# Designed miniproteins, single chains, continued (2), part 60

Each design is a single chain, and the fold is of that chain. pLDDT is the mean over its residues in the fold that is shown.

## One batch from the design tools (miniprotein)

Design m6213
Fold by ESMFold2-Fast:
Structure m6213 (fold): chain A 120 residues (1-120)
Amino acid sequence: KLDLAEELLARRFEEIQDKVDKKGYNEKIQALPDDSEVRWAEMVSLALGLETPEAFEKLLEAIRLYKEGVEYILRDKDLEKAKEKIEKLRKLAEEARKEGLPKLAEFIEELARDLEKLIE
């Protein structure tokens, strides 16, 4: 049972791993639980400098919406539900920006753009 969304997230996070490594977060990442969604959210939180539970919750929701969107596009071929997930991601990014979390908002918008490219 391959999680294709995790493979796509892993490739995106390769782009930010260098930033995480430079900040000396490797030991913290290695201590994270083997829950893929929580692990990815923690890695991105460290890379983006997120420090609040509220920011982490939005990031975790964004990762879950992204995984669901990938599944709707690639496995279920349900483009209407995939577009719903994209809309929810864009709304979540707007909320993050209004709450003074511009780096989180940019990351969530990147996830939405990735899903749009998968539809094309």
Scores: mean pLDDT 72

Design m6214
Fold by ESMFold2-Fast:
Structure m6214 (fold): chain A 80 residues (1-80)
Amino acid sequence: MELEGEAGRAINEALKKAGVKKLEDVSYIEIEGDERRARITVVAKDGSKGEAEVDMPLLEVLRTAARLGIPVRIVGPYPP
């Protein structure tokens, strides 16, 4: 319950950084990570994006994103 809450908070922070005022303005969410940490990138319909990081397994973040009904794209580790 609390771990899903942390993922939800990270998704909300990414939405805020992308300048998204409503979920309808989201094009898709990109998620990358490993067994300890995940990065969430929200891409808005206007091309704006926002990123948030959470210290939890990628699988739990994917579960939370799926509950929002937003298209999710899994991306591999990107170099910094």
Scores: mean pLDDT 72

Design m6215
Fold by ESMFold2-Fast:
Structure m6215 (fold): chain A 63 residues (1-63)
Amino acid sequence: LEALAEVLKTFPSNPPKEVREAELYLALAATAPPEEREALIRRAQDHLRKADPDFDKRLAAQL
């Protein structure tokens, strides 16, 4: 969750729809019970991968 939030900060202030969808899923994950949190994080990651093909490398740099 924390690493994903750091990656999101690197996108422009008016980001494409995929990044905005990812922000929504991360916000939901923060308040979701543990069993739902992983699924919401996965959806956020999928949206970020559509927006940025280098997303996985950027996420790894934050870990």
Scores: mean pLDDT 71

Design m6217
Fold by ESMFold2-Fast:
Structure m6217 (fold): chain A 75 residues (1-75)
Amino acid sequence: MKEEAEKLAEEARKALSAGDFDRAYQLVMKALELDPSNPLALRILGELAQRFAEAGDTERYQELVAKAREIRAKA
């Protein structure tokens, strides 16, 4: 549902701003499950990946990049 996906994406954005990267990741993934083409969710996914890279969390960064590629591939 578009409205639910947008709400989850907005909550993910708030979590990202608060530094709660785990919560932001979970919310973004749920938003993309509901609407894989949601522009806000895809943008937040990209921003979250950049934050993990900046934090030196290579495992989380690679997980996020792999998920983004999988979503693109099946779209």
Scores: mean pLDDT 78

Design m6219
Fold by ESMFold2-Fast:
Structure m6219 (fold): chain A 58 residues (1-58)
Amino acid sequence: SLLEEAERERRKFADEIAKKWESKYGPEVAELARRYYESRDFLERMRARKEIIEAVNK
């Protein structure tokens, strides 16, 4: 389905971004970024975004 195709592309995109973020901010922040871009739940994305901001500002 179109949704399954979009999910697959989203995971690939999230993995690529996470690798770039790992180089700059470390693996913990990279994992949060991957969850943010991979998630379809708005509240989960907001939680991940908050954790990323907190981690990066330290």
Scores: mean pLDDT 78

Design m6220
Fold by ESMFold2-Fast:
Structure m6220 (fold): chain A 85 residues (1-85)
Amino acid sequence: KEKEEARKLVRELIEAYRNVEPIPDSLRKKLLEFLEKYGESELRRITAEALADFIVEEGKKAGLPDAEQAAQDYRDALDEVIEKR
């Protein structure tokens, strides 16, 4: 449930961040809902769990280097959002 939401958020944020695109309003809303509902520590924990699963799944399909790069892109983007809140 929460892990699935975090996984979807990871996919959307990675794509936006990697393409240097503005974060969509729908994604901003999800980030704000996560921060308000769960707080920073919970968001980081759930996202880390979702990222671990994401790396495993994407590594099987696209290869580990691509999955690891995508995960790193998300960590950087998430840190920026949290720090600049």
Scores: mean pLDDT 66

Design m6221
Fold by ESMFold2-Fast:
Structure m6221 (fold): chain A 58 residues (1-58)
Amino acid sequence: APSQEELIAEGKARIRAAKSADEAQREGVRAVIRAGEAGQDSALVGEALGKEMAELGF
């Protein structure tokens, strides 16, 4: 199973590669779902990725 750090890093990479705010939002949701499936803290992953989106202007 992926670690919390791997899930956050992958989510950030996907958000940075997004071509629109809608795409970034979908990647954020996908990462949160994947974190829950992996038994990791989905709320913490969501918070970290939400912060990344805000820093990118989404």
Scores: mean pLDDT 82

Design m6222
Fold by ESMFold2-Fast:
Structure m6222 (fold): chain A 100 residues (1-100)
Amino acid sequence: AMTPEERIKKAEEELKKDPNNAQAYLDLGIAYLSLREFEKAVEYYEKALAIDPNNAQAYLNLGVAYRLLGEKEKAIEYFEKALKIDPNNEWAKRELEIVK
C-alpha cells in the first residue's frame, strides 16, 4: 500500500528521531529493493543488522538482494543465516531451492 518513496520519507523521519532504529533501516532497504536499487538496499539491510544482528527478515532480504545482483554464493549464505534464526521460514527455504 505505501509507495517506496513514502516508505523512504517515513524511515528518514524515524531516523531523525532515533539514528539507532533498526526497523527504519530495514524499511529503507525494502524501499530501495522495490526501486531495484539493490546495492543501496544491501547497505541499509547491513545497517539494520549492525543494530539488530538477530533480524531474520534482514538476512532474508539480503539474500533476495544478492540473488537479484547475481551473487549466488552470498545469496545462499544469507538465506542460511535467516534459517539459522528462523528455521521454519518457508520463503527462505524456497529461495534456497531457486538459487541452487
Scores: mean pLDDT 88

Design m6223
Fold by ESMFold2-Fast:
Structure m6223 (fold): chain A 80 residues (1-80)
Amino acid sequence: KEELLKKAEELRDQAVEAIRNGDYVTAAELLAEAIKLYEEAGDTRKATIGFVVLGLLSAAAAVEGNEEAARTFQQKLKEV
């Protein structure tokens, strides 16, 4: 369980760095993976926060007209 949380935190930090670099597709993939690990670890609060962030990123990508990123975020939201 603790190993799952550690992996999720590492993926979350990588997703944050990807967002800072404008790499929203990579950020969505990393964040979706982190959400799944938080769910497996039983950390419902962190999984929920991740899901909300992924949703906000999807909305932001759509507003910017980045259809590829928006579709990727929407697909990842359905997977978690």
Scores: mean pLDDT 78

Design m6224
Fold by ESMFold2-Fast:
Structure m6224 (fold): chain A 92 residues (1-92)
Amino acid sequence: MFSEEELKEQIKALEERIAKDPEDALAWARLAWLYLQLGKPELALEYAEKAVALSEATEPEAFVYQVLADAYEALGDKEKAAEYRAKAEELA
């Protein structure tokens, strides 16, 4: 539970990290999670989808699927949320 100011500082740091390494799947997933905390699920979904695509190309991570599931749930897509939550659970 971070303040909005703390979340924005973390977002800035992750955006700088991604600018240097755009293939860092965990950085994209962390960025998506922070936007969920800010109440911006549409933007969170975009970044979570990027994280999953990068993670699937290298090493699948449970956290990227969990964040994607949380983004779909926040947008009301319960079916896709359940699907990706199951994928995260398989990797945990």
Scores: mean pLDDT 81

Design m6225
Fold by ESMFold2-Fast:
Structure m6225 (fold): chain A 79 residues (1-79)
Amino acid sequence: AKELMEKGAAAPTREEQIELGTELAIEGVRKAIEEGVPKEELLKQVEEAEAADLAVAAEEDRPLVQRAYDRIKETIREL
């Protein structure tokens, strides 16, 4: 994939940042499961990341962050 960090000159919207991060995380968890990482371990890592992101997120952004992590967790459970 082409390096997305080159877009640093024009920061994406918060929603776009979350969407991109969600898609990359889903790709990463699919690969990890293919490599034999247990779903429970991946869910734990995702829940820890969710807690950290929610702790620093603005109140208005929390629903977007929550939905993104819900999508990642659902994908892990379905794989």
Scores: mean pLDDT 74

Design m6226
Fold by ESMFold2-Fast:
Structure m6226 (fold): chain A 59 residues (1-59)
Amino acid sequence: MEEEKEKAKQKLEELEEILEKIEAGEEVEFEAPSPEEEKLVKAFERMFEALKEELKRKE
């Protein structure tokens, strides 16, 4: 339970940090998630891309 829970939590936290860094005008490198986390990161990835486009408009 801990390993599965920790993996999901870590991915979510990484995505949240990525979003925050992108908003601050930073660059981040993201690696492919696990198949179980694929659906979770996909949802966040869409938000991440949307925010990145918004950040680009904040010129």
Scores: mean pLDDT 62

Design m6227
Fold by ESMFold2-Fast:
Structure m6227 (fold): chain A 89 residues (1-89)
Amino acid sequence: GPAVTEAIGLVLRAMGLLLDTERTGEDLRDEAVAVAQDALDLGKKLGLPQSVIDKLQALLDQAQKAKDGVEAARLALEAAKLLLTNLPS
């Protein structure tokens, strides 16, 4: 359904950031944080369990505090994967 398509899109966005060798620094971090935020927002919209929402929030907080854009992109991928694996059947 639409939620699965959106969650897969977030995973692909995060993977694309990790494979982009030309994008570095603040731009990569900002885009990664946006992916983590979109994953949290979709989780809230879908009414996922509070325990999953709390984990998505923690991943977003970690991405915002990440030492570099690559670390932020890895955290965004973890957020997108967590969302995808917790979608309602």
Scores: mean pLDDT 84

Design m6228
Fold by ESMFold2-Fast:
Structure m6228 (fold): chain A 65 residues (1-65)
Amino acid sequence: VEEVARRQIEEARRALEEGDVFTAEILLSFAQMALAVLKIAGELEAAERLQPEIDELRERIAAAE
């Protein structure tokens, strides 16, 4: 799940770099869902590593709007 979330974050960053804010938002939503799954599964260390990357991406998307 962490690998899937990280891949979604990277793809969202790529979409933002290409100016595709819509695709970046969709991929961010999937990454946030994967983060929630990690937290529910008790994988808190993995969730803690991904949280700042998701937060950074969220801020970048908000700034791009």
Scores: mean pLDDT 78

Design m6229
Fold by ESMFold2-Fast:
Structure m6229 (fold): chain A 92 residues (1-92)
Amino acid sequence: SSSVRAAADELVRRAAARGVKARVEVEGDTVTITLEGANVGQAIGLIGGATEAWLMGAEAEVKVSGDTVTGVLRGADDKAAAEGLRSAAGGL
C-alpha cells in the first residue's frame, strides 16, 4: 500500500541519516525490515516497532546478529505494518 511504502521510505531515510543501512521488503502481508550497522538502541527501536504490529494482530519476530537487526512482521494489515515501520523509524 502507499501508506506502508511511505513508512518504509521514511525508515530508510532516517536510517541513512544515522549511518545505518535499512532495507524493507513487502511481500503480501509480510514485511521484512533489515538494519545493518545498528546500535543497541536502534535494535530496541525495531523491537518496539515489531511489538506495535504484534499488538495490532500481526505475528512478529526480531533477530540480532552482530550489528544486523532483522524484524519480520507476518499477517500484518496496512495499518499494523505502517505503525510498526513508523515506530521502528522513531527508534533511529
Scores: mean pLDDT 85

Design m6230
Fold by ESMFold2-Fast:
Structure m6230 (fold): chain A 78 residues (1-78)
Amino acid sequence: SLLEEARRLIEQGVEYVKKGIEADNEGDREKAVEYLDLAAQKYREARRLLREAGAPQDELDAVDEAIRSVEELRKEVE
């Protein structure tokens, strides 16, 4: 289902955020940026699927917040 696929993309996004933070902590700025960009891509794709599936506004808001959080983390790494 679209909802199941969106949830898997969100889980992948969370994993990339973890990897981005780990890379930043190790001083690998370039790798941190790559992982955070991948996380944002996964969250944006999940948001697209959630909209297509007619997901509740709460779920859309949660993904929008995840995207904003990743964008803020990316600014901090730069």
Scores: mean pLDDT 89

Design m6231
Fold by ESMFold2-Fast:
Structure m6231 (fold): chain A 58 residues (1-58)
Amino acid sequence: MEEEEKRFDEIIQKLKAEGKENLANFVKGLRDLGYSVERIEELINIAEKIEEFRKKLK
């Protein structure tokens, strides 16, 4: 598997492990549409930071 695909697979596994399967499926769709792994990583990291912030409030 190419390095980009390996990184993407690891990200998807991580999202699923965190119960974010809908987000994982959404970003898989973005990858299929030609979005770069780098861009997808940026979007996921922002989403994860928002969720961690929310957890601190609960």
Scores: mean pLDDT 75

Design m6232
Fold by ESMFold2-Fast:
Structure m6232 (fold): chain A 106 residues (1-106)
Amino acid sequence: MEEIERLIGAMGTVLPFLRAMGLSEEVIEAAEQLLEAAGYVLRGDYEEARRLAEEIRERYSPETIRRAYEAIKEALDLAVEAGLITEEQKRTITEALDEVVEMALA
């Protein structure tokens, strides 16, 4: 439980980097929704993760979802460089995010 809470906190440190990257509002909103769904995966709540992934698929184009996914990965790299998260936390968050993107694009 404490490890999951630290991972959720680590995901929160990504948002300022996303907002600083000069992305469109739509891409930032899609990225925030993907991170929320990844949070459900990290908690083992696959029903909520799938539900939110289906909402993301309905709301955004596949191109927007892929752009948001790439933006999150870049923001995670920046957070590691800034010393805010570890390489292990980045890997775990990326694995959860990969599951969500697969659900949203299926």
Scores: mean pLDDT 84

Design m6233
Fold by ESMFold2-Fast:
Structure m6233 (fold): chain A 77 residues (1-77)
Amino acid sequence: MLSDEERVLLALLAAGDRALSTAEIAERTGLSRSTVSRALSTLYGKGLVEGRLDGDKTLYRLTPEGRRLAEALAEAL
């Protein structure tokens, strides 16, 4: 079974070069916003995602390391 972190990585991979908000990741994955926020905190701590402020919200995208991991996960599915 995919972890919450793996589901978030795959959603960001599917978005390509587009940065996603926590709300958009939740909509795309079917996870709650709180679950996505927890997964993003873990992934950020591992250097797999990066965040940028856009007004009053943060947009997230994969780092090069995160993209490589997400691509490997997609190939294993």
Scores: mean pLDDT 84

Design m6234
Fold by ESMFold2-Fast:
Structure m6234 (fold): chain A 89 residues (1-89)
Amino acid sequence: MGAQELLEEKKKLEEEVKEYEELAEKTELSEEAKKALEEMKKAVKEFEELLEKIGTDNSVDGVEAQKELEELLKKIEEAKKKFEEAVKN
């Protein structure tokens, strides 16, 4: 995955968070949904910070950095799934 692809993913995640916050404003969320949204926002922020670090430090081990990015993307996906399930129930 190239730097441009990671920046595109970042923008997509930022847009998804914004859409979920908009939904939260219009709908009374359960405690579970609020927690899931908070987890998602935290994971997206960590993804953004790691991506910025990778882009500015060429000495960073690309293999380890990619593994960390994949773990963060998995956390974001899990938090998103929790939010969607909590909103549906």
Scores: mean pLDDT 76

Design m6235
Fold by ESMFold2-Fast:
Structure m6235 (fold): chain A 110 residues (1-110)
Amino acid sequence: SMSEILKKLKEEQEKRLQFELDVLEAFATMSRVLMDKDPEGAKKILLKIARELLELAQVSKKLGFTDIADRILRFAAELVAEALGLPKLPDDVTEEQVREMIKKLEEEIK
């Protein structure tokens, strides 16, 4: 039936979004290791990852995957906060707050 096809497509899209998140988390972990050896290079990589996460969160939200979008947005905020040396973030983080944090990181690495 049409409803069964739509359910399967939604499940496949959710798995794809989770896979993309897992890949970005792996790159973030590698970038964190580089912070001790090349902090400037690590910050540039973390900035790129944070931008990709922000885009992934926006796509996830548009597709109705709000829980995944919130997790992705939180992860982006945590990465930028770590790169900026900011204290632990509140539980609720907005896209606007993440964009502002990304701008601050961009200014530090220019």
Scores: mean pLDDT 82

Design m6236
Fold by ESMFold2-Fast:
Structure m6236 (fold): chain A 96 residues (1-96)
Amino acid sequence: SSLAKWVEAQLAKAQAIYDELAPKLSDKNQALLDRSWAAVKARVEELLAELERETDPRKRAVLLTAISLEIAGVVAEALILLKNPNTPESYLTKPL
């Protein structure tokens, strides 16, 4: 579907940012980012499956917003981890 292709394109852009930034991080921060990235990919897959089954336009908008925030959140986390090598683990165990 066009929606699935759009989500795949957004994930591919986030993957490119991940691939550029992850090697520049400390081992601890790379492990944190790896966990967040895996969680975001799993959550986006769940949300996309729910969105493809949803017929209510308002609920569809909420799900699409959730997908967008998950992807934006992991990109923001990668940038925070790059600037903050001593970032607390408890802050970064979840996407924004």
Scores: mean pLDDT 81

Design m6237
Fold by ESMFold2-Fast:
Structure m6237 (fold): chain A 85 residues (1-85)
Amino acid sequence: SLEEAREAAARVQSKPTASGEEVTEMGQAIAKTFGDEAANAVGIGIAEEMGKAGLPPDVATAEQVAAGLRKGGEATGIEELVELG
């Protein structure tokens, strides 16, 4: 549901960093609410932001997750995803 997606995104962004498992759980909530294409677009956005750091980290920052959510929403036209970031 939209509420589950909001709660998952808020949980991931509540800490300075999120593990790959936590990001995956958020992606599952997004896929259930908005579909697999939306979850994939968010994942690509997060990966692009992490890649700008030069090295693949084991964790994503809250800022990278937020930017990835906004990018995914922009790519898919889903305004609710932009609002989650």
Scores: mean pLDDT 79

Design m6238
Fold by ESMFold2-Fast:
Structure m6238 (fold): chain A 72 residues (1-72)
Amino acid sequence: SADQEAEELKRKGDNYFKEGKYDEAAQYYFRAVQLRPGDGELVLKALEAANKAGKYDLRDQIVATALAAVPR
């Protein structure tokens, strides 16, 4: 399921983040956010990883994806 895929992607992102590999972490977290854009904790992890990696275009994409999923 998409939820299981998102959880696997989040787990991979967490592993890269723990290793200080923020670019790879941000990419995995962003893929997970695309599957679960309403998951605030996941969105914040993705934003932190993108900021630490200096990937500001990716950061902006993460924000746009999350905002598009805000109810109402």
Scores: mean pLDDT 86

Design m6239
Fold by ESMFold2-Fast:
Structure m6239 (fold): chain A 101 residues (1-101)
Amino acid sequence: NPEEEIRELLKKAEEKLKNAKTEKDLDEALSYLFRAEQILADHEPSPELKEEYKEVLDKLIELLKKQPSVSEDILNRLEFLKKYTGPTEERIKKLIEEKNK
């Protein structure tokens, strides 16, 4: 069940973000979101599921903004996650520009 798998991945990402202490925790959350994005790309997701995905991604972006630096590997992977995010895509661009200063 792709929808159930996506929701499980989003739950795991949320848990990593809730307890995030290191860049590694943020990287693990991003990995769950990347996997969810791959499944979303192969299926026409409901608007509700797209919104749930976007909300978790927005939480990751806010936590990354609070980091003094972010690795290029994390920033590069964020660029792949913007397809379903709409306004969040602009926030990702701004974050990447700020951290690549």
Scores: mean pLDDT 73

Design m6240
Fold by ESMFold2-Fast:
Structure m6240 (fold): chain A 71 residues (1-71)
Amino acid sequence: SKELEELIKKALEEIGKFQEAYLAGDKEAAREALERAIKILEEALKLSKDEELKELLQKMIEDAKEVLKTL
């Protein structure tokens, strides 16, 4: 759906912001961007009906949560 596509796009944009902030040493901005990405990915997971996409989104969420623990 268009809503699912827009959520995935927004999550990737927040992941990009996380990467930029992390490389700049801005742990606070990196944490905030990653927390926003996780929330958007969780919304995308709820809308997804494709099992392969669900598995991918769930893995992305868990990987992001592990990184968040290091910030």
Scores: mean pLDDT 89

Design m6242
Fold by ESMFold2-Fast:
Structure m6242 (fold): chain A 92 residues (1-92)
Amino acid sequence: GEELEKEVEEILERMEKLIKEIEEYVKTANLSEKEKEELKKILFEAEILLGLGLIAAGVGKITGDYEFALEQLKKKLKEIEELLEKAKEIVE
C-alpha cells in the first residue's frame, strides 16, 4: 500500500544523498588526476545504479508490485553504499 510506496521514496532519497557525497569528493578532494578519474568512474557507476532504481520504482508504480521495486532498490542502495566506501578509501 502507501507504506511500501513511502519506503521506495525513502530509499531513492538515500541513494541521491550518497551520490551527492561522492560528487563532493570529486569536487573538493585534493587528489592526483588518476585518483580523480577513479572517483569520476565511481560516481558514474552510482548514477547508473540510481537510474536502474528509478526504473524499478516506475515498474512498481505501474504494476503495483512494490515488493519487487523494494527488492531491486535495496540491492542498488547496497551497491551505492559499497561505491561510497571505495570513494572514501581513495580520499583518505
Scores: mean pLDDT 86

Design m6243
Fold by ESMFold2-Fast:
Structure m6243 (fold): chain A 59 residues (1-59)
Amino acid sequence: SMKQEQLTEDAARAIRTLLKQGVSPDEAAERLRRGLLAAGVSEEDARYAVEQGKKKALE
């Protein structure tokens, strides 16, 4: 079960990893959004998780 909280934490972790590899925050967010959609996550849940994950990753 992909709880919204778990999805957000997983997104933050993935974005932090991409940032450490030199990927920009916006590119990292877009790659994660595409990956979540490919995994069957809804547009709404993917957008929310990526936006919240990006915020957490940059704090």
Scores: mean pLDDT 83

Design m6244
Fold by ESMFold2-Fast:
Structure m6244 (fold): chain A 93 residues (1-93)
Amino acid sequence: MKVKVAVGNELVEGEKKGNVVTTTIKSGSFKKGEIFPLMIVGEKLDPSSVTAKVNGIPLEFVESKERGNVQGFFFKATRDIKEGDVIEITYTE
């Protein structure tokens, strides 16, 4: 299933297969230790279930925030991240 994913300030297309959303970083870059938001548009996630990886390497979960119908998840980069890197988000609803 196609979904829209916000990665930092960018809106990119992703694919949802079961509990996993996969997308590719298009124009953003993040340095190791930088905190950035992830959001899956139109999905309501259980915050305790959310994990993310970039090129198979786990990101560190920092916090979730909700404002109205918008739910954002903040992760710390565990390595430098750049355009072309593949992000996987795993969650339950």
Scores: mean pLDDT 80

Design m6245
Fold by ESMFold2-Fast:
Parts: sequence; structure tokens; C-alpha cells
Structure m6245 (fold): chain A 64 residues (1-64)
Amino acid sequence: SEERKLILRLIALKLRIIGLEFEIELLKKYKPNDPEAQERIKELEEEIKRLEEEIKEIEKKLEE
């Protein structure tokens, strides 16, 4: 079922975002003044934004 595949993809994307948010939190906590960590945080935030856009597209498809 195509709908089932979309739901499983949605769950996988949401779990990935949680993992990325956790990595950002660790970088902010342990390396708050590290320029390299700041660049990594920006990259992770951009990845989260892309994943959120994919989630929005999947949710729109599930609404028909």
C-alpha cells in the first residue's frame, strides 16, 4: 500500500529529526563557543529544515 509506505517514511523522518536535534543540543552544551561546532549546528539546522519540508509534502499527500 502506497499510504503505508508514506506513513513509514513519515515516522522515519520524524525520528531522524529527533536525532539531529539531540546532536545540536549536545554541541550547544559541550562546545558553546567553538566556531567549528557553530558551523556544524548550522548544517544540522539546514538538514532539519529539508526533512521538515519532506514531511510537509508527505502529510499533504496523505490528505489526498
Scores: mean pLDDT 88

Design m6246
Fold by ESMFold2-Fast:
Structure m6246 (fold): chain A 74 residues (1-74)
Amino acid sequence: SMMEKEKKALEEAEKLIEEGERALRASDYDTAIALYEKAIEVLEKSKSKSEKAKKLKEQARSGRDLALTFKASA
């Protein structure tokens, strides 16, 4: 169903964001950027307008931007 597909997309995005956060903490900025970008793609393809999807997109974009900033400063 559409709801099950959306739920799976949100779960996948959450896991990708968690992996991105671990890579960011390890100063593996390239891996963190790739994981956050993948999370954004998953969320955009879901086309979900839920608050949870919006929050996850904001978290992934913020994480990506932070990783890009740290990479530029390293």
Scores: mean pLDDT 87

